# Designs tried in a protein design run: designed miniproteins, single chains, continued (3). Part 106

Each design is a single chain, and the fold is of that chain. pLDDT is the mean over its residues in the fold that is shown.

## One batch from the design tools (miniprotein)

Design m11909
Fold by ESMFold2-Fast:
Structure m11909 (fold): chain A 91 residues (1-91)
Amino acid sequence: LDELIERLRALAERYRDDPLEQAGFLTGLAELYYEQGKYEEAAKYAEKALSLDPRNADALEVLSDAYEGLGKFEKAREYREKARRLREERR
């Protein structure tokens, strides 16, 4: 996990001039922090990803999961619903 976090962090920095690619790597970082139970970090990186790509369903999903981990259930439900609708639009 630590190796993957460092790799994704390096990729996010490398792709700073490509917001959609950077958002993907930041979403990956958020997912790894969530797996470690670091919900504040997971929410932070998911929010950064969404600032670069507001229609990133994966970032919305991990942000929802992070808010649930933080006990912010109303926000978690809101972002989960946004992710669900985006998934339906893209299928």
Scores: mean pLDDT 83

Design m11910
Fold by ESMFold2-Fast:
Structure m11910 (fold): chain A 56 residues (1-56)
Amino acid sequence: AALQARLDAAVAEHKKLVDEYFKALDTGTASPEEINALLDRLKATVAEVRALRAQL
């Protein structure tokens, strides 16, 4: 139950970050620093999802 809740939260955060990343690219409003920060957060979320799935 707890692992499933964490996995669901990580998947939801990943989806939100993906949407935010593509919006930043489409609008051209994000700086390179902001884009790099979003990519780092996406990498962290992918790593967390993979780690949680490995524990299930």
Scores: mean pLDDT 81

Design m11911
Fold by ESMFold2-Fast:
Structure m11911 (fold): chain A 91 residues (1-91)
Amino acid sequence: MEEVILRVSAAVALGAVFYLEERIKNADKSNIDKIETLIRELETLIEQLEYLKKKAESLGDKKTAERLQKAIERAKEMLKELKKILEELKK
């Protein structure tokens, strides 16, 4: 049952990455408050993904851990881009 709970949680978190990426695409990138909100949501999601990856590793679920690692890398790249936009807007 632990593996099933982990895989369901991972699927939900991976879906959240996709949903947040679409919100970022459609967001007004001139709106500082909106960009700051998206940054906070991405940071929270990255923490959740890292927690689930550690769980997958502890259970020996290498495939789920690898999927979560790719999602973490993608989320961190989106975070880097949003932080760059925010820095330019504050100038």
Scores: mean pLDDT 84

Design m11912
Fold by ESMFold2-Fast:
Structure m11912 (fold): chain A 75 residues (1-75)
Amino acid sequence: MTPEEVRRAGIEALRDLASRAPPEVQKLFREAIEALEKGDYERAGRLVTQALSKMTDEERERAVALLNEAFRRAG
């Protein structure tokens, strides 16, 4: 898996999550997408973690499953 494939998969997954998330969480996912587009994986990871911390247990479970599936398909 190339860094570009990982970045593309992450951006696509975060866009899907942002479209389904509450407004405050949407902002964090959009900022994470911007960080990934710049190649700042550390910043993107921090923003995703912060977004997930603001979600319910059910929302977090769905988000983690979506991200894991996206990265697994890119691998």
Scores: mean pLDDT 76

Design m11913
Fold by ESMFold2-Fast:
Formats: structure tokens, sequence, C-alpha cells
Structure m11913 (fold): chain A 58 residues (1-58)
């Protein structure tokens, strides 16, 4: 499960926060006229980017 992997990498609290932020981004993109499936993919990309940033910060 992707969420479980993310939670193991950055902790459950941070994982929950990032998922919530991704969901909020998805909602905003849909409101701006982005198709729902495309908004979902962009939100997932955001989540992965934030996770990569957290892992790269030493």
Amino acid sequence: DMFDVIAKLVGEETARKLVAEAEELEKRLIAEGVPEKEARLKALDYLMDKLAEALEKQ
C-alpha cells in the first residue's frame, strides 16, 4: 500500500498531512477547470515530489 510506504518513510503524521494537502490541491485544480482525473494525477505528483523533498533534506 502506497500510503503505508509513505508513512514508514516520513511518519504517519507527515503522511496524513501530505495526503490532505494533495487532496486540497486536487479540489482546487478541479475548481480551476482541470478535469478530475488530471487533477488527481497532478495531486499524486505533488505528493511524490513533497515526499522526495523530505527524504533529500539531510
Scores: mean pLDDT 78

Design m11914
Fold by ESMFold2-Fast:
Structure m11914 (fold): chain A 58 residues (1-58)
Amino acid sequence: KEIQKLVAEAIAEKLRAIGLEIELELIPLTEEERKALEEKAEELKKKADELEKELEKL
């Protein structure tokens, strides 16, 4: 249960880190694109939180 929560959160964190790396190294992202990535990572984090609650219920 705890491991599943950590994995889901780690994935969200990784997405954010990759987005930043892309901006710094590969492609300069626009502010809008950065915001879109942040929102997506936040959504994933929220989904992970909901999943962990469901897992705890099981």
Scores: mean pLDDT 63

Design m11915
Fold by ESMFold2-Fast:
Parts: C-alpha cells; structure tokens; sequence
Structure m11915 (fold): chain A 67 residues (1-67)
C-alpha cells in the first residue's frame, strides 16, 4: 500500500491536474487548498501543461518531504 506521503502526493497532483484541465482556480487558491507554496504549485502546473506528469508528481513529493 502507498505511504501517507505517496497518497497525499497523488491526491494533490490529481487536484491540480483536474483544476488545470476542467476548472479555473488561481495559483494562490490551489496553494491554500494543497498546503504547498504558490511557487511549487506554479512549477507543478507548468510540468503538467508540458505533459510531464511524472515530473509533476516528483515535485509534489519533494515539497511534501521538505516539510
């Protein structure tokens, strides 16, 4: 089973991905919702828009591990 960290990373990634594809949300609102720094949310969004889903996931994991 995935660790609590992996589970949270997947949930955050799915939330950011869904909002970029299917809804409008500011980066500040996503940062508040996910608990990540706004700069990190911007990098995750950039990676997702570039089709680099694995890199986006790694960014979320690294940010969660740094806390």
Amino acid sequence: APSALEREARRILSRVHHQLEYGERSFAELAEETGLPVATVREVARALRAGRTDEAYALVRAALEAR
Scores: mean pLDDT 78

Design m11916
Fold by ESMFold2-Fast:
Structure m11916 (fold): chain A 66 residues (1-66)
Amino acid sequence: MSEEEKEELLKSIEDTKEYLKKNHPEVYKKVEPLIEKLKELIKEGNYEEAHEVEGEILKILKEELS
């Protein structure tokens, strides 16, 4: 992953975080620790664990928003 791709991915995560905080604050509170972990893993270049954490976040979002 390039630095540009990494920056774009981090921006997408931040945009999603802001959306959830504004529109679904209870769900945001549940996923916030996982979002912070995801951002840290991406910054470290640990994309394999980042993908796993993203899966955990999506599972929670599916359960809470469906």
Scores: mean pLDDT 80

Design m11917
Fold by ESMFold2-Fast:
Structure m11917 (fold): chain A 60 residues (1-60)
Amino acid sequence: SPLDLATEVAEELLEKGVPPIEIVKKATEVAVEAAEKEGDYELAERIRKRGELKLKELEE
C-alpha cells in the first residue's frame, strides 16, 4: 500500500541519519506517487496534507 511504502522509505532514511524534514518530504512524495498510480487521488491528497502539516510542525 502507499502508506506501507512510505513507512519503509522513512525507516531506511532514518537509519541513514537523514534529517526529519527530508524524511517527511521523501516519504510523502513516494506515498503520494504510489496512491496516484493506484488511482486513489483522495488518499494521495490526504497523504500530501498530512505531510504538509508535519513539515510545518518541524519548521516551527
Scores: mean pLDDT 82

Design m11918
Fold by ESMFold2-Fast:
Structure m11918 (fold): chain A 61 residues (1-61)
Amino acid sequence: MDAARALAEAALAGDSAAARAASQKVIDLGGTPEGADRGGAAAASGRLELGVELAQKSIAA
């Protein structure tokens, strides 16, 4: 899911505006706010792949 990757990359870069837009896109695709928040937090801590995975699992679940 491109939105999950965009969220993780924006969060890792510290781009709050891009991270918010990507988070909303994850939710629009059927993800949960909790999944988007956890994905963003993991990516912001340097765990980019985990951030992508958490956001994608939110959309898939």
Scores: mean pLDDT 77

Design m11919
Fold by ESMFold2-Fast:
Structure m11919 (fold): chain A 108 residues (1-108)
Amino acid sequence: MSPVERFIELLRRIAEVEEDPEARERLLELVEQLERADREMRLGLIMLAAGLVVEVARERGLPEELVRALGAASVELTAAALAGDWARAEATLERLNELLERVLEALE
């Protein structure tokens, strides 16, 4: 599974365990948009989705270190994308996926 495919799957699973109907709907909408988006559009949508996951984690009272790590990974992904460093963007996305797995585990 590619890092992008893994991100979409993790985002979908987080949406399924989200208790707030509005947050869940927004996450599922981002999943749908990501599945239909071209490569360039996907990076922007991943950053938006990561920001929403940060808010979900914060609202659910997940550990502050996890919230900060999610934010840091999102910033690093943005920096890599702006630099055109796709290898760094992919490596950062793999780390972001590890953080999403931790969020999912904490929400379950």
Scores: mean pLDDT 81

Design m11920
Fold by ESMFold2-Fast:
Order: C-alpha cells, then sequence, then structure tokens
Structure m11920 (fold): chain A 81 residues (1-81)
C-alpha cells in the first residue's frame, strides 16, 4: 500500500470504530443500560476525535466533516443520558 492509502485507511478505520461504538451505545441506551451506553459513547468520542485530528493534519476535509458530525452526535447522546 502507498503511504497515502495507508493514511486514508487509518482514518477510515478510526471513523468506522467511532460509528460502531456510537451504534452499540444507542442499543444499550434503548435497553436502559445507561452506564454501558456512556462507556460506548465515550469510546466513540475518542475514535472520532483521533480521526478528526488526523483528517485535519492531512487536509482530508470530507473525513474531517464526518468525524465532526460523529463527535457531535456522541457528545449530544452523552448529555441526554
Amino acid sequence: LSEELRRELEIAVLLLAGATYLVIGKNYEKQGKKDQALEDYKKAVEYFTEALRLAREHGDERSARVAEEGLKEAQENIKKL
């Protein structure tokens, strides 16, 4: 893999991890398991924050936007718990 492609894949994996934890957190919240939902939403925040940092460092505006939206959603879900 080229260095550029590896970097793009790294950002993609971080975005996927963030989205996955966000979905798992929502499922726990629907079950009334607020503590577990909080842990998964915090993980989503961590992954989206790292994806956003890398996307911004490399001028990946599309991935930065996706990370910003995911981060905002995870943070809002934490506030609603």
Scores: mean pLDDT 89

Design m11921
Fold by ESMFold2-Fast:
Structure m11921 (fold): chain A 68 residues (1-68)
Amino acid sequence: DAHREEAERLAAEARRAAEAGDLETAIRLYDQAISHLEQALSQAQTEEEMLALMERGAEVARERRALL
């Protein structure tokens, strides 16, 4: 899933930006990661896939919220 792969890449970049103290960049990258997970969720065909994407989305949203 290209959207899920891109979301993971963006979340990793967001975490590195947060660790470097660049909170503005981190929040922007987390927002982009969440957007890609929402796209992946809209295309999900199975309950297992939907549950995995929802859990990962919640985790990324928690990481973003910790910066606020």
Scores: mean pLDDT 87

Design m11922
Fold by ESMFold2-Fast:
Structure m11922 (fold): chain A 69 residues (1-69)
Amino acid sequence: QKQQDLDNLTFASEIAAEVYRRLLAEGHDRETAQKAALKAANAAIDSLDQGYTKEEARRKAVEAAREAA
């Protein structure tokens, strides 16, 4: 349980960092990038908790980030 939770958190953190960096590179401000990254991380965790694959979780996270940006 704890190991799986740690793996899920690591995955979500990596997605959040990627979203944050990409939005800043695209010219968004830090506040917008942070909100989008948080939405992406939450979507990734929720998807993994529901039994979706990492690929599906990444797609859902990217979609959530686009909604927030």
Scores: mean pLDDT 80

Design m11923
Fold by ESMFold2-Fast:
Structure m11923 (fold): chain A 56 residues (1-56)
Amino acid sequence: MEELYRRAVEEMRRLLDEGKTLEQAAIAVAKRLMDEGVDITTASEVVARAYRELAA
């Protein structure tokens, strides 16, 4: 869990630096995690936690 959270924060920061909105970054990272075999509940929780961290 912690490794997925750190990766989500890192990837979302990278997308924000590229000019994506926070919402676009969250959607992209959630999709990537699910494509890698992370279940939808875990992906959603990890991305929601990363979103709160970056929005604060």
Scores: mean pLDDT 81

Design m11924
Fold by ESMFold2-Fast:
Structure m11924 (fold): chain A 61 residues (1-61)
Amino acid sequence: PLSPEEEADLRRAAVITQEVIDEAVAEGNTDWQAIWDRVRQRLREELGEERADRVMALVTA
């Protein structure tokens, strides 16, 4: 089972992902690889590298 901290990080990641998508849509940007890279970078900025990598591993598992 996920810890409460991991669940909180996953919820925060969902919010960040939506914010990045909304920004890209406003810009007319359809480069989904670049959008995904922006999500990953923003997660690392807000959660730190270790927690961001953990969240990414959980989403892609």
Scores: mean pLDDT 79

Design m11925
Fold by ESMFold2-Fast:
Structure m11925 (fold): chain A 80 residues (1-80)
Amino acid sequence: SLEKRLARELAIAAIEMAAADFVLKYNPEQAEEVIKRLEETIKRLRELADELAGQHPDEAARVRKVIERMEKLLEEIKKK
């Protein structure tokens, strides 16, 4: 169901953001893999937000806020 997919993708996003935070602070050598995972998760979340936008606008807005946080982390990790 769309609801189960939303719950799963938000859980994955939370885990990936925690991993990104850790890598940014302590293990920059692992940045390449974390960047790839963040980009993949952001892409899936964008697709999910588009699917939610019509009938579940509040959930779509919630997903978009998660995307914004992930994009900020991605930008910080890519900084050289």
Scores: mean pLDDT 85

Design m11926
Fold by ESMFold2-Fast:
Structure m11926 (fold): chain A 92 residues (1-92)
Amino acid sequence: SSRTTEALIEAIDTALAEGGTVSVALEGDTLTITVKGAGEKALKAFEEAVEVAREEGLEASLEVKGDTVTVTIRGLSATGATAVALHVIGLQ
C-alpha cells in the first residue's frame, strides 16, 4: 500500500502544480480521486500510480472524460486511503 499511496500523492501534487483541482472520496474500501484541469504530466503520473497499484494486487482504473481524470482504487489500506484523503484536504 505504501508504494501506491506515495505514487498517488505525487500525482496529486503534480496535478495541483499544473493548476488542476483535486477532490477525493472514500466509500468502504474504494478510493476515488477526481482531477479537473489535469495536464499531461499529471495524467502520466496517475497512469503510473494505477500501474503501481495493479502491481501491488489492487483493483485500479483511470478514466478520462474531457478535462476530468477519475482514478478509482479498491483494496488500498485504510491508512493509505486516509493519507491520500488528508493530503488532498490539507492542500485546499
Scores: mean pLDDT 84

Design m11927
Fold by ESMFold2-Fast:
Structure m11927 (fold): chain A 86 residues (1-86)
Amino acid sequence: SEADELVAKARAALAAKDYDTAIAHATKALELDPDNAEAWVVLGEALKAQGRYKEAIEAYGKALDIDPENERARRNLREAVELLKK
């Protein structure tokens, strides 16, 4: 799907540490498919990498609302909550 292609582009940008591009692609994917748990995880990871911990926590929360057993979202949520407390 177009959303899946955008998630793949967001992941590539995240791997390149181009966090603004990763956020833009993940956000576009979510405009097309708001129930895409992977897009919420990628959005959260890019936000966390930018130190935007509150927004990252919200994104991981959305991913877990869709896929409660998503270990990547659970792990990243725990990390972002701990970073926010510092």
Scores: mean pLDDT 90

Design m11928
Fold by ESMFold2-Fast:
Structure m11928 (fold): chain A 85 residues (1-85)
Amino acid sequence: MEEALEEVRKRIEEMEKLLKEIQELAKETGDPRVKELASMAEAAIRQVKEFEELARNRDQAEETVKLAEEMIKVLKEGFEKAKAA
């Protein structure tokens, strides 16, 4: 469980770093789509943190890691598309 919770924290840190980059791009471009992506990233981070706090066993912690990984993929894809626009 501890190892899986450590992996969750690592992914939360990655998501928070990505949020910062998205927020900078939103500030530079003023693009509403980039602002929406930033809002989605903030919501995703809150949800992963909530699931981390609610995890009572290793399986739940591992599911939280998987959820965070999926959210990171979606956010990275959105960020790359935003940079290309």
Scores: mean pLDDT 82

Design m11929
Fold by ESMFold2-Fast:
Structure m11929 (fold): chain A 66 residues (1-66)
Amino acid sequence: MKKLEEAKERVTQEVGDATAPVVAGLSPEEAMELALKTLEKIKEEAGKKGDEVTKKAAEELIKKAK
């Protein structure tokens, strides 16, 4: 559980860092779409590497965004 929460924070930071140069000035809908796209990419890469904790963290963040 604690490692999952830590992974969620790390994934959130990675999404923020990756999207920060572009998200400024985007609409909330466009910003959400970009964030979801980034989360899906992180989830796919984590799954391919066998990083189940990061994959689950990304899945939960996607689910909460709906």
Scores: mean pLDDT 76

Design m11930
Fold by ESMFold2-Fast:
Parts: sequence; structure tokens; C-alpha cells
Structure m11930 (fold): chain A 69 residues (1-69)
Amino acid sequence: EAEELTKKGKELYEQGKLFEALEYYAKAIDLDPSNAEAQKNLGKVYEALGDLETAKELYEKAEELEKKK
């Protein structure tokens, strides 16, 4: 489910398909908003697209979720 969507997003990101990677990571986060890995990887996609503000927000969210452990 969310883990499969995150894996597909990574594959697409590695292929340079940034908008497709964004779609899959967004779906993963919609299913599991507490998935820090998906939040961080979505941040990388936004950073690659030049949206540094959204990337920072996603990185901060991922860090917050990791600290809840």
C-alpha cells in the first residue's frame, strides 16, 4: 500500500520522472501521513523542481515524525 507507493515513487525519481514521483509520494502520504520516509522523499522531489519552501516544510515534517520514535 503506502510502502509500495513510496517504492514506486523512488523508482520514478531515479528515472528523472519528477512529476510522476511526486504523484506517487503524495498518494503514499495521503494513505499514511506519518510516513517520514515518504515526506522526506517528496521534499527531495520539490527541491529538484525548484520549490525550496515546500521542500523545507516536508523535511521539517519528516524530522518531526522521526523524533516521535
Scores: mean pLDDT 80

Design m11931
Fold by ESMFold2-Fast:
Structure m11931 (fold): chain A 76 residues (1-76)
Amino acid sequence: MAAALQEELRRAALELERALAAGDREAAVAAAERVVAAARRLADLQAAASGDEAVAAALAAKLAEQGQALLDYAAA
């Protein structure tokens, strides 16, 4: 599960990088949404594995904040 989700995150990040390099705002937004979704799900799985809700919450917050900043940038 986690490995497949990590692979999805890597693919989404690569798509985002390509879209940004191409200046394709619409593709960048779609890729950024996938990055945020995959990162959030991965953080939730890490929380379940570690048993530490505070660590999981901190990781999820950082990933969501970074992803939202990318979405805001792409929307501008």
Scores: mean pLDDT 71

Design m11932
Fold by ESMFold2-Fast:
Structure m11932 (fold): chain A 63 residues (1-63)
Amino acid sequence: MEEELRKRLEELERRALLIEDEEQRQAVGNLLSQAHKALEEGDLETAEKLLEEAERRIEEAFA
């Protein structure tokens, strides 16, 4: 599970770089940074929730 969450984090980081709006990109970046910290601390539940929120915000940014 941890490796799957790490791969998802990398994918979302790549997608976030395509966000043209600076404020939306910063908001997503903050969520991804928090998810990275949660993964380092072994808090997989928090990391998963943060990645889900980041993914939703990325989708909204492209809508």
Scores: mean pLDDT 81

Design m11933
Fold by ESMFold2-Fast:
Structure m11933 (fold): chain A 73 residues (1-73)
Amino acid sequence: EVAAPPALGGETFETPEGLTPAESALRETVIRYAKELGKSEEELEEIAAMDAGELAAKARELVAELEARRAAE
């Protein structure tokens, strides 16, 4: 049985080992924006695999999309 694999990232949106709390918080924030936009679980997985720099860029991109959709409401 596989009870405790060392790599719990990818599907779980937290990987405390090897990451700073700020990086984990940023990942959760980006995932939150993606959920607000109705992104698929595949998109969420992709976001979970991103580095902090990629997450920051993705956050800005998702915020712009969210604003556009909010304006359309």
Scores: mean pLDDT 69

Design m11934
Fold by ESMFold2-Fast:
Formats: sequence, C-alpha cells, structure tokens
Structure m11934 (fold): chain A 73 residues (1-73)
Amino acid sequence: SAEEQELLERLKQIAEEFGEALKNSKLSEEEKKKLFEEFMGIVREASKALVAGDLERARELIKKAEELLAEVK
C-alpha cells in the first residue's frame, strides 16, 4: 500500500539521520553502542511490523525511533 511505502521510506530516512547524528555526537563509545543497539532493535521490530502489514505497530515503532533520534541530535 501507499501507506506501507511511506512508512518504509520514513524508517529509512530516520535510520540514515540516526547513523549520522550518532557518528557526529560527542557521546562516549559506550553510550553510542547502547543507543545503536536500542535503535537497531526498534528498526528490526518496525521492519517485522511492515512485512506483516501491521501499520499501526509500524507507526508506533517509527515514532519511538524518532524520539530516540531526538535524544542524539
């Protein structure tokens, strides 16, 4: 669906921004590793939800990914 494609594209954009923000952050290597693992967990669950067609679950997980990105920026 168009909504599924929009959510997938949004997730990709958030993942790119998160990688850049984390790389350029002044956080310790231990904190970067912790945030990266947490973010990748959210991305994996969002991807599973999208594959299953669970768009409500995907939206909630993408929102959580955006909130984590805001903590790094």
Scores: mean pLDDT 86

Design m11935
Fold by ESMFold2-Fast:
Structure m11935 (fold): chain A 91 residues (1-91)
Amino acid sequence: SMMQRLEQSRQDLLEGLRVALEDLERGVAGADDPEVRSSLATSALTLARLAELLGLHEWAERARRIAEELGVEPGPLPEISLELEEPLPTP
């Protein structure tokens, strides 16, 4: 049934998130390189977003804390510039 498949998928994602968060926490403990720290922060924010989509607010908060503890900003989010075809201003 579709409903049972959705519940199983949610449980599988929950388990995957748990493993990924534990891997992130382990990676943070050994990461002295700022490039590695930046990569881990980006991964942590990605996991936080996924956890929120699954309704796992405590796990999302845990992932956000990992990103904050790394003290590095994930690269700038690309500005979603909706480039509408504006006619170029005539010189």
Scores: mean pLDDT 68

Design m11936
Fold by ESMFold2-Fast:
Structure m11936 (fold): chain A 68 residues (1-68)
Amino acid sequence: IDELIEKARQFEKEGNYEEAADYYVKAADLAMKENNIPLAGYFYNKAIDLYEKAGKTEEAEKVKKRFK
């Protein structure tokens, strides 16, 4: 999970918000698999914000539905 977060932060720094969001979703999915719901929620929310920032409204809506 830490490796996914590191990649997400790298893409954010480069301005690649869609790719950063993709990695935060992967980190959130792993947190959900480990039943760490608060951590998963945090990463899903970051991914939603980044998809919105990238203009990927449909991807943001998909993440909102998965997290619910």
Scores: mean pLDDT 79

Design m11937
Fold by ESMFold2-Fast:
Structure m11937 (fold): chain A 83 residues (1-83)
Amino acid sequence: MEEIEEEIKRLEEEIEELRRRIEELEEELKKLMEELRKAKDPKEILRLIGRILRTLGEITELELRIRRLEREIEELRRKLEEL
């Protein structure tokens, strides 16, 4: 039982780290979108779009990882309830 509880806690800590990373990327995304709104040079616009797309991709990957970890926690909680 203790081992399952420790694993759940470890996974919850990993989710919190991933959530902090997403918050940092969302702040970066807001700054990039503000810069894009002000940009008039085509080369700068393309650079900003590229960075925005990359940042969105990173956020999506982290969100998918969080969903996988949340499912693992649910499975572990079910096992703990059966014991």
Scores: mean pLDDT 85

Design m11938
Fold by ESMFold2-Fast:
Structure m11938 (fold): chain A 55 residues (1-55)
Amino acid sequence: ADAEALAAEGDRAAAQGDYATAAAHYGKAGKLLPEDDPRVDELDARGARAVTRVT
């Protein structure tokens, strides 16, 4: 239900340079969606980008 809100919070954190928080929010948003939902792949990609920017 709140996957969109968590994705938006992830986008906000990334915009502020808080990539660790962004990755956490994208990961949690993806877990709230069905495994075969196309949005899961998109959220996983956004999380991976955030993790790359932290390292």
Scores: mean pLDDT 73

Design m11939
Fold by ESMFold2-Fast:
Structure m11939 (fold): chain A 74 residues (1-74)
Amino acid sequence: MKPSKEEIDIEAEGALVIIHAAVLKLTAQRRGDKEAVERAQKLIDEANTFVEKRDREGIEKVKAEVDKLAAELD
């Protein structure tokens, strides 16, 4: 059984979103921003759920929220 290109693309996109959210969580923890830590954790959880469901649209929505959180932490 070989993963389809779509499955590989979804898993890769999801992994990058999860990594980015995890980096933002560490940044928020370092700053003592508990609200941002909780937001980043929710985004990690949502991204994992959409990766498991292979929901590309869900992953794209989480990516937009991660990008917004990144901008707010600058």
Scores: mean pLDDT 81

Design m11940
Fold by ESMFold2-Fast:
Structure m11940 (fold): chain A 69 residues (1-69)
Amino acid sequence: MEHEEEGIRYLEEGRKEEAIEAFRKALEEDPTNANAKAGLYLLGEDISHYPATAPADKELAERMKEILE
């Protein structure tokens, strides 16, 4: 939970490397964390080994884009 919020904050600040680390830690704690998966996907990271939330993934990615700008 804490690492998810850290990742989102780093994305808002444009700190992509720090956001990647925070989202990876969030997924280590909860591999079903859709926000952390969306954040990693937007940053070009591999999320294929995490549980599928495919119908929500596109909408979450769009919301994460709003945070980036």
Scores: mean pLDDT 68

Design m11941
Fold by ESMFold2-Fast:
Structure m11941 (fold): chain A 55 residues (1-55)
Amino acid sequence: SARDEAEALFAEAVAHREAGDLETAERLLKQALVLAAQSGREAFDALVARIAEVA
């Protein structure tokens, strides 16, 4: 599902950030947010909150 894909992309983005690949991490987060938005406002807001917690 788009929600599961968004969660997987978020996990990959976190891994790239930890590896120092900030450009790839940013692109993956953007893709995750697009998929979360397609899943509905609740999914989008939840992902935004998760991103804020790890920033």
Scores: mean pLDDT 81

Design m11942
Fold by ESMFold2-Fast:
Structure m11942 (fold): chain A 58 residues (1-58)
Amino acid sequence: SRALAIDLVHHDLGVPRAVLEEALRLSREEAVRLLMERGGLTRKQAEGAVDALETLSA
C-alpha cells in the first residue's frame, strides 16, 4: 500500500509526507537525492527509505 509506505517512513524518519509522495514519482537516484536534500537524511538513510517505499507500496 502506497499510503502505508508513506506513513511508515514518515513516522520512522520524520520526512514530510509531501516529500515522500514526490520521491515515489522519481527514479531511485533522484528519490535518494530528494530525500537527502529536502528530507534531511544521510545517503544511507535515504537509500533505506527508498527501499522501504518500494517494498511496502507493492
Scores: mean pLDDT 83

Design m11943
Fold by ESMFold2-Fast:
Structure m11943 (fold): chain A 73 residues (1-73)
Amino acid sequence: SIEELLKELEKLLEEAVRAAEKDPQDFERLRELLAKIQKVIEEIVKKYGDDEEVMKKLEEIVEEFEKRLKAVL
């Protein structure tokens, strides 16, 4: 379901920010988490790409994540 995908995405985003805060030089761990995040985003777009409300929410989540990650890196 979309709720499960969004929950998984949020969990992975929090893990990525936490990993960057703990060890910003652990590039392998960060790359692994970013790859998982990309897969979940691709799954959401594939299943719900025609849902304007879902796509807008996804865009807002991604923008907030990029802002948080940039603040830590």
Scores: mean pLDDT 81

Design m11944
Fold by ESMFold2-Fast:
Structure m11944 (fold): chain A 95 residues (1-95)
Amino acid sequence: TEEAIRLAEEALELIREGIKAADKGKYKEAAELLREAARLLRQASEVSPLSGDFRGAAEVAEEAARALEEGKEKEATVLATAAAISVIGVLEDLR
């Protein structure tokens, strides 16, 4: 669980940075940060009993990155926020 918690906390920080980058109009940077967060969440899913929850959060983060690349800023913000909330919930369950 320790490794999964560390990976999830790092992913959450990347999601937060992605949201901030998107707010500044840096959509390519925001999309890259969200894809890195999704990658870390997939790694967390392999070392955690909550693998389904981490995988779900990773998929939502990837959808947020794709929405930014397509110029769908509102959809991307909703998806990125949903991914962050999911990660926070998983972290609470692991404590």
Scores: mean pLDDT 85

Design m11945
Fold by ESMFold2-Fast:
Structure m11945 (fold): chain A 99 residues (1-99)
Amino acid sequence: SEGLEALKAGDYASAIAYFSQPEYANSAEAWNNYGDALFELGYYELAKAFYERAIELDPNYAEAWANLGEVLKKLGKLEEAEEYYKKALELDPEYERAK
């Protein structure tokens, strides 16, 4: 997408504008999926922001909480990561990413 190409170019303002379009703006799954792409590219701080947007749209989205835990672990914030993994497990006991 044009948003992902803007991210690769380092144009974060354009990327945010593209991801804020109506077709993406209200989809927790879309924000989570873009966060996953950013995480795989190593953009951990930006992936965190996208996962945070996903949980803002759907606070019961266990996968987004688990993904926030994983990105915090990559950023060295292990105590905060543990809190978010616990939230994911509270919402869906099948998430074991804290171990």
Scores: mean pLDDT 78

Design m11946
Fold by ESMFold2-Fast:
Structure m11946 (fold): chain A 63 residues (1-63)
Amino acid sequence: SSFAQRINELINEYVAGKISLKEFIERLREIVDEARAAGELTDAQVAAQERMLAILEQILAEE
């Protein structure tokens, strides 16, 4: 799916050290918001992604 492809590309860029954690979080939020608006995600999937984003934002804030 479009969502899965975008997430895989983003993860690959982050793991390769091409983007910062801040940029990873910003782009992940954008992808999730876009997929949510397009109806590509279930409510449970949206909630799981929002929890993950909150954790990542806390990690970034402590750096």
Scores: mean pLDDT 83

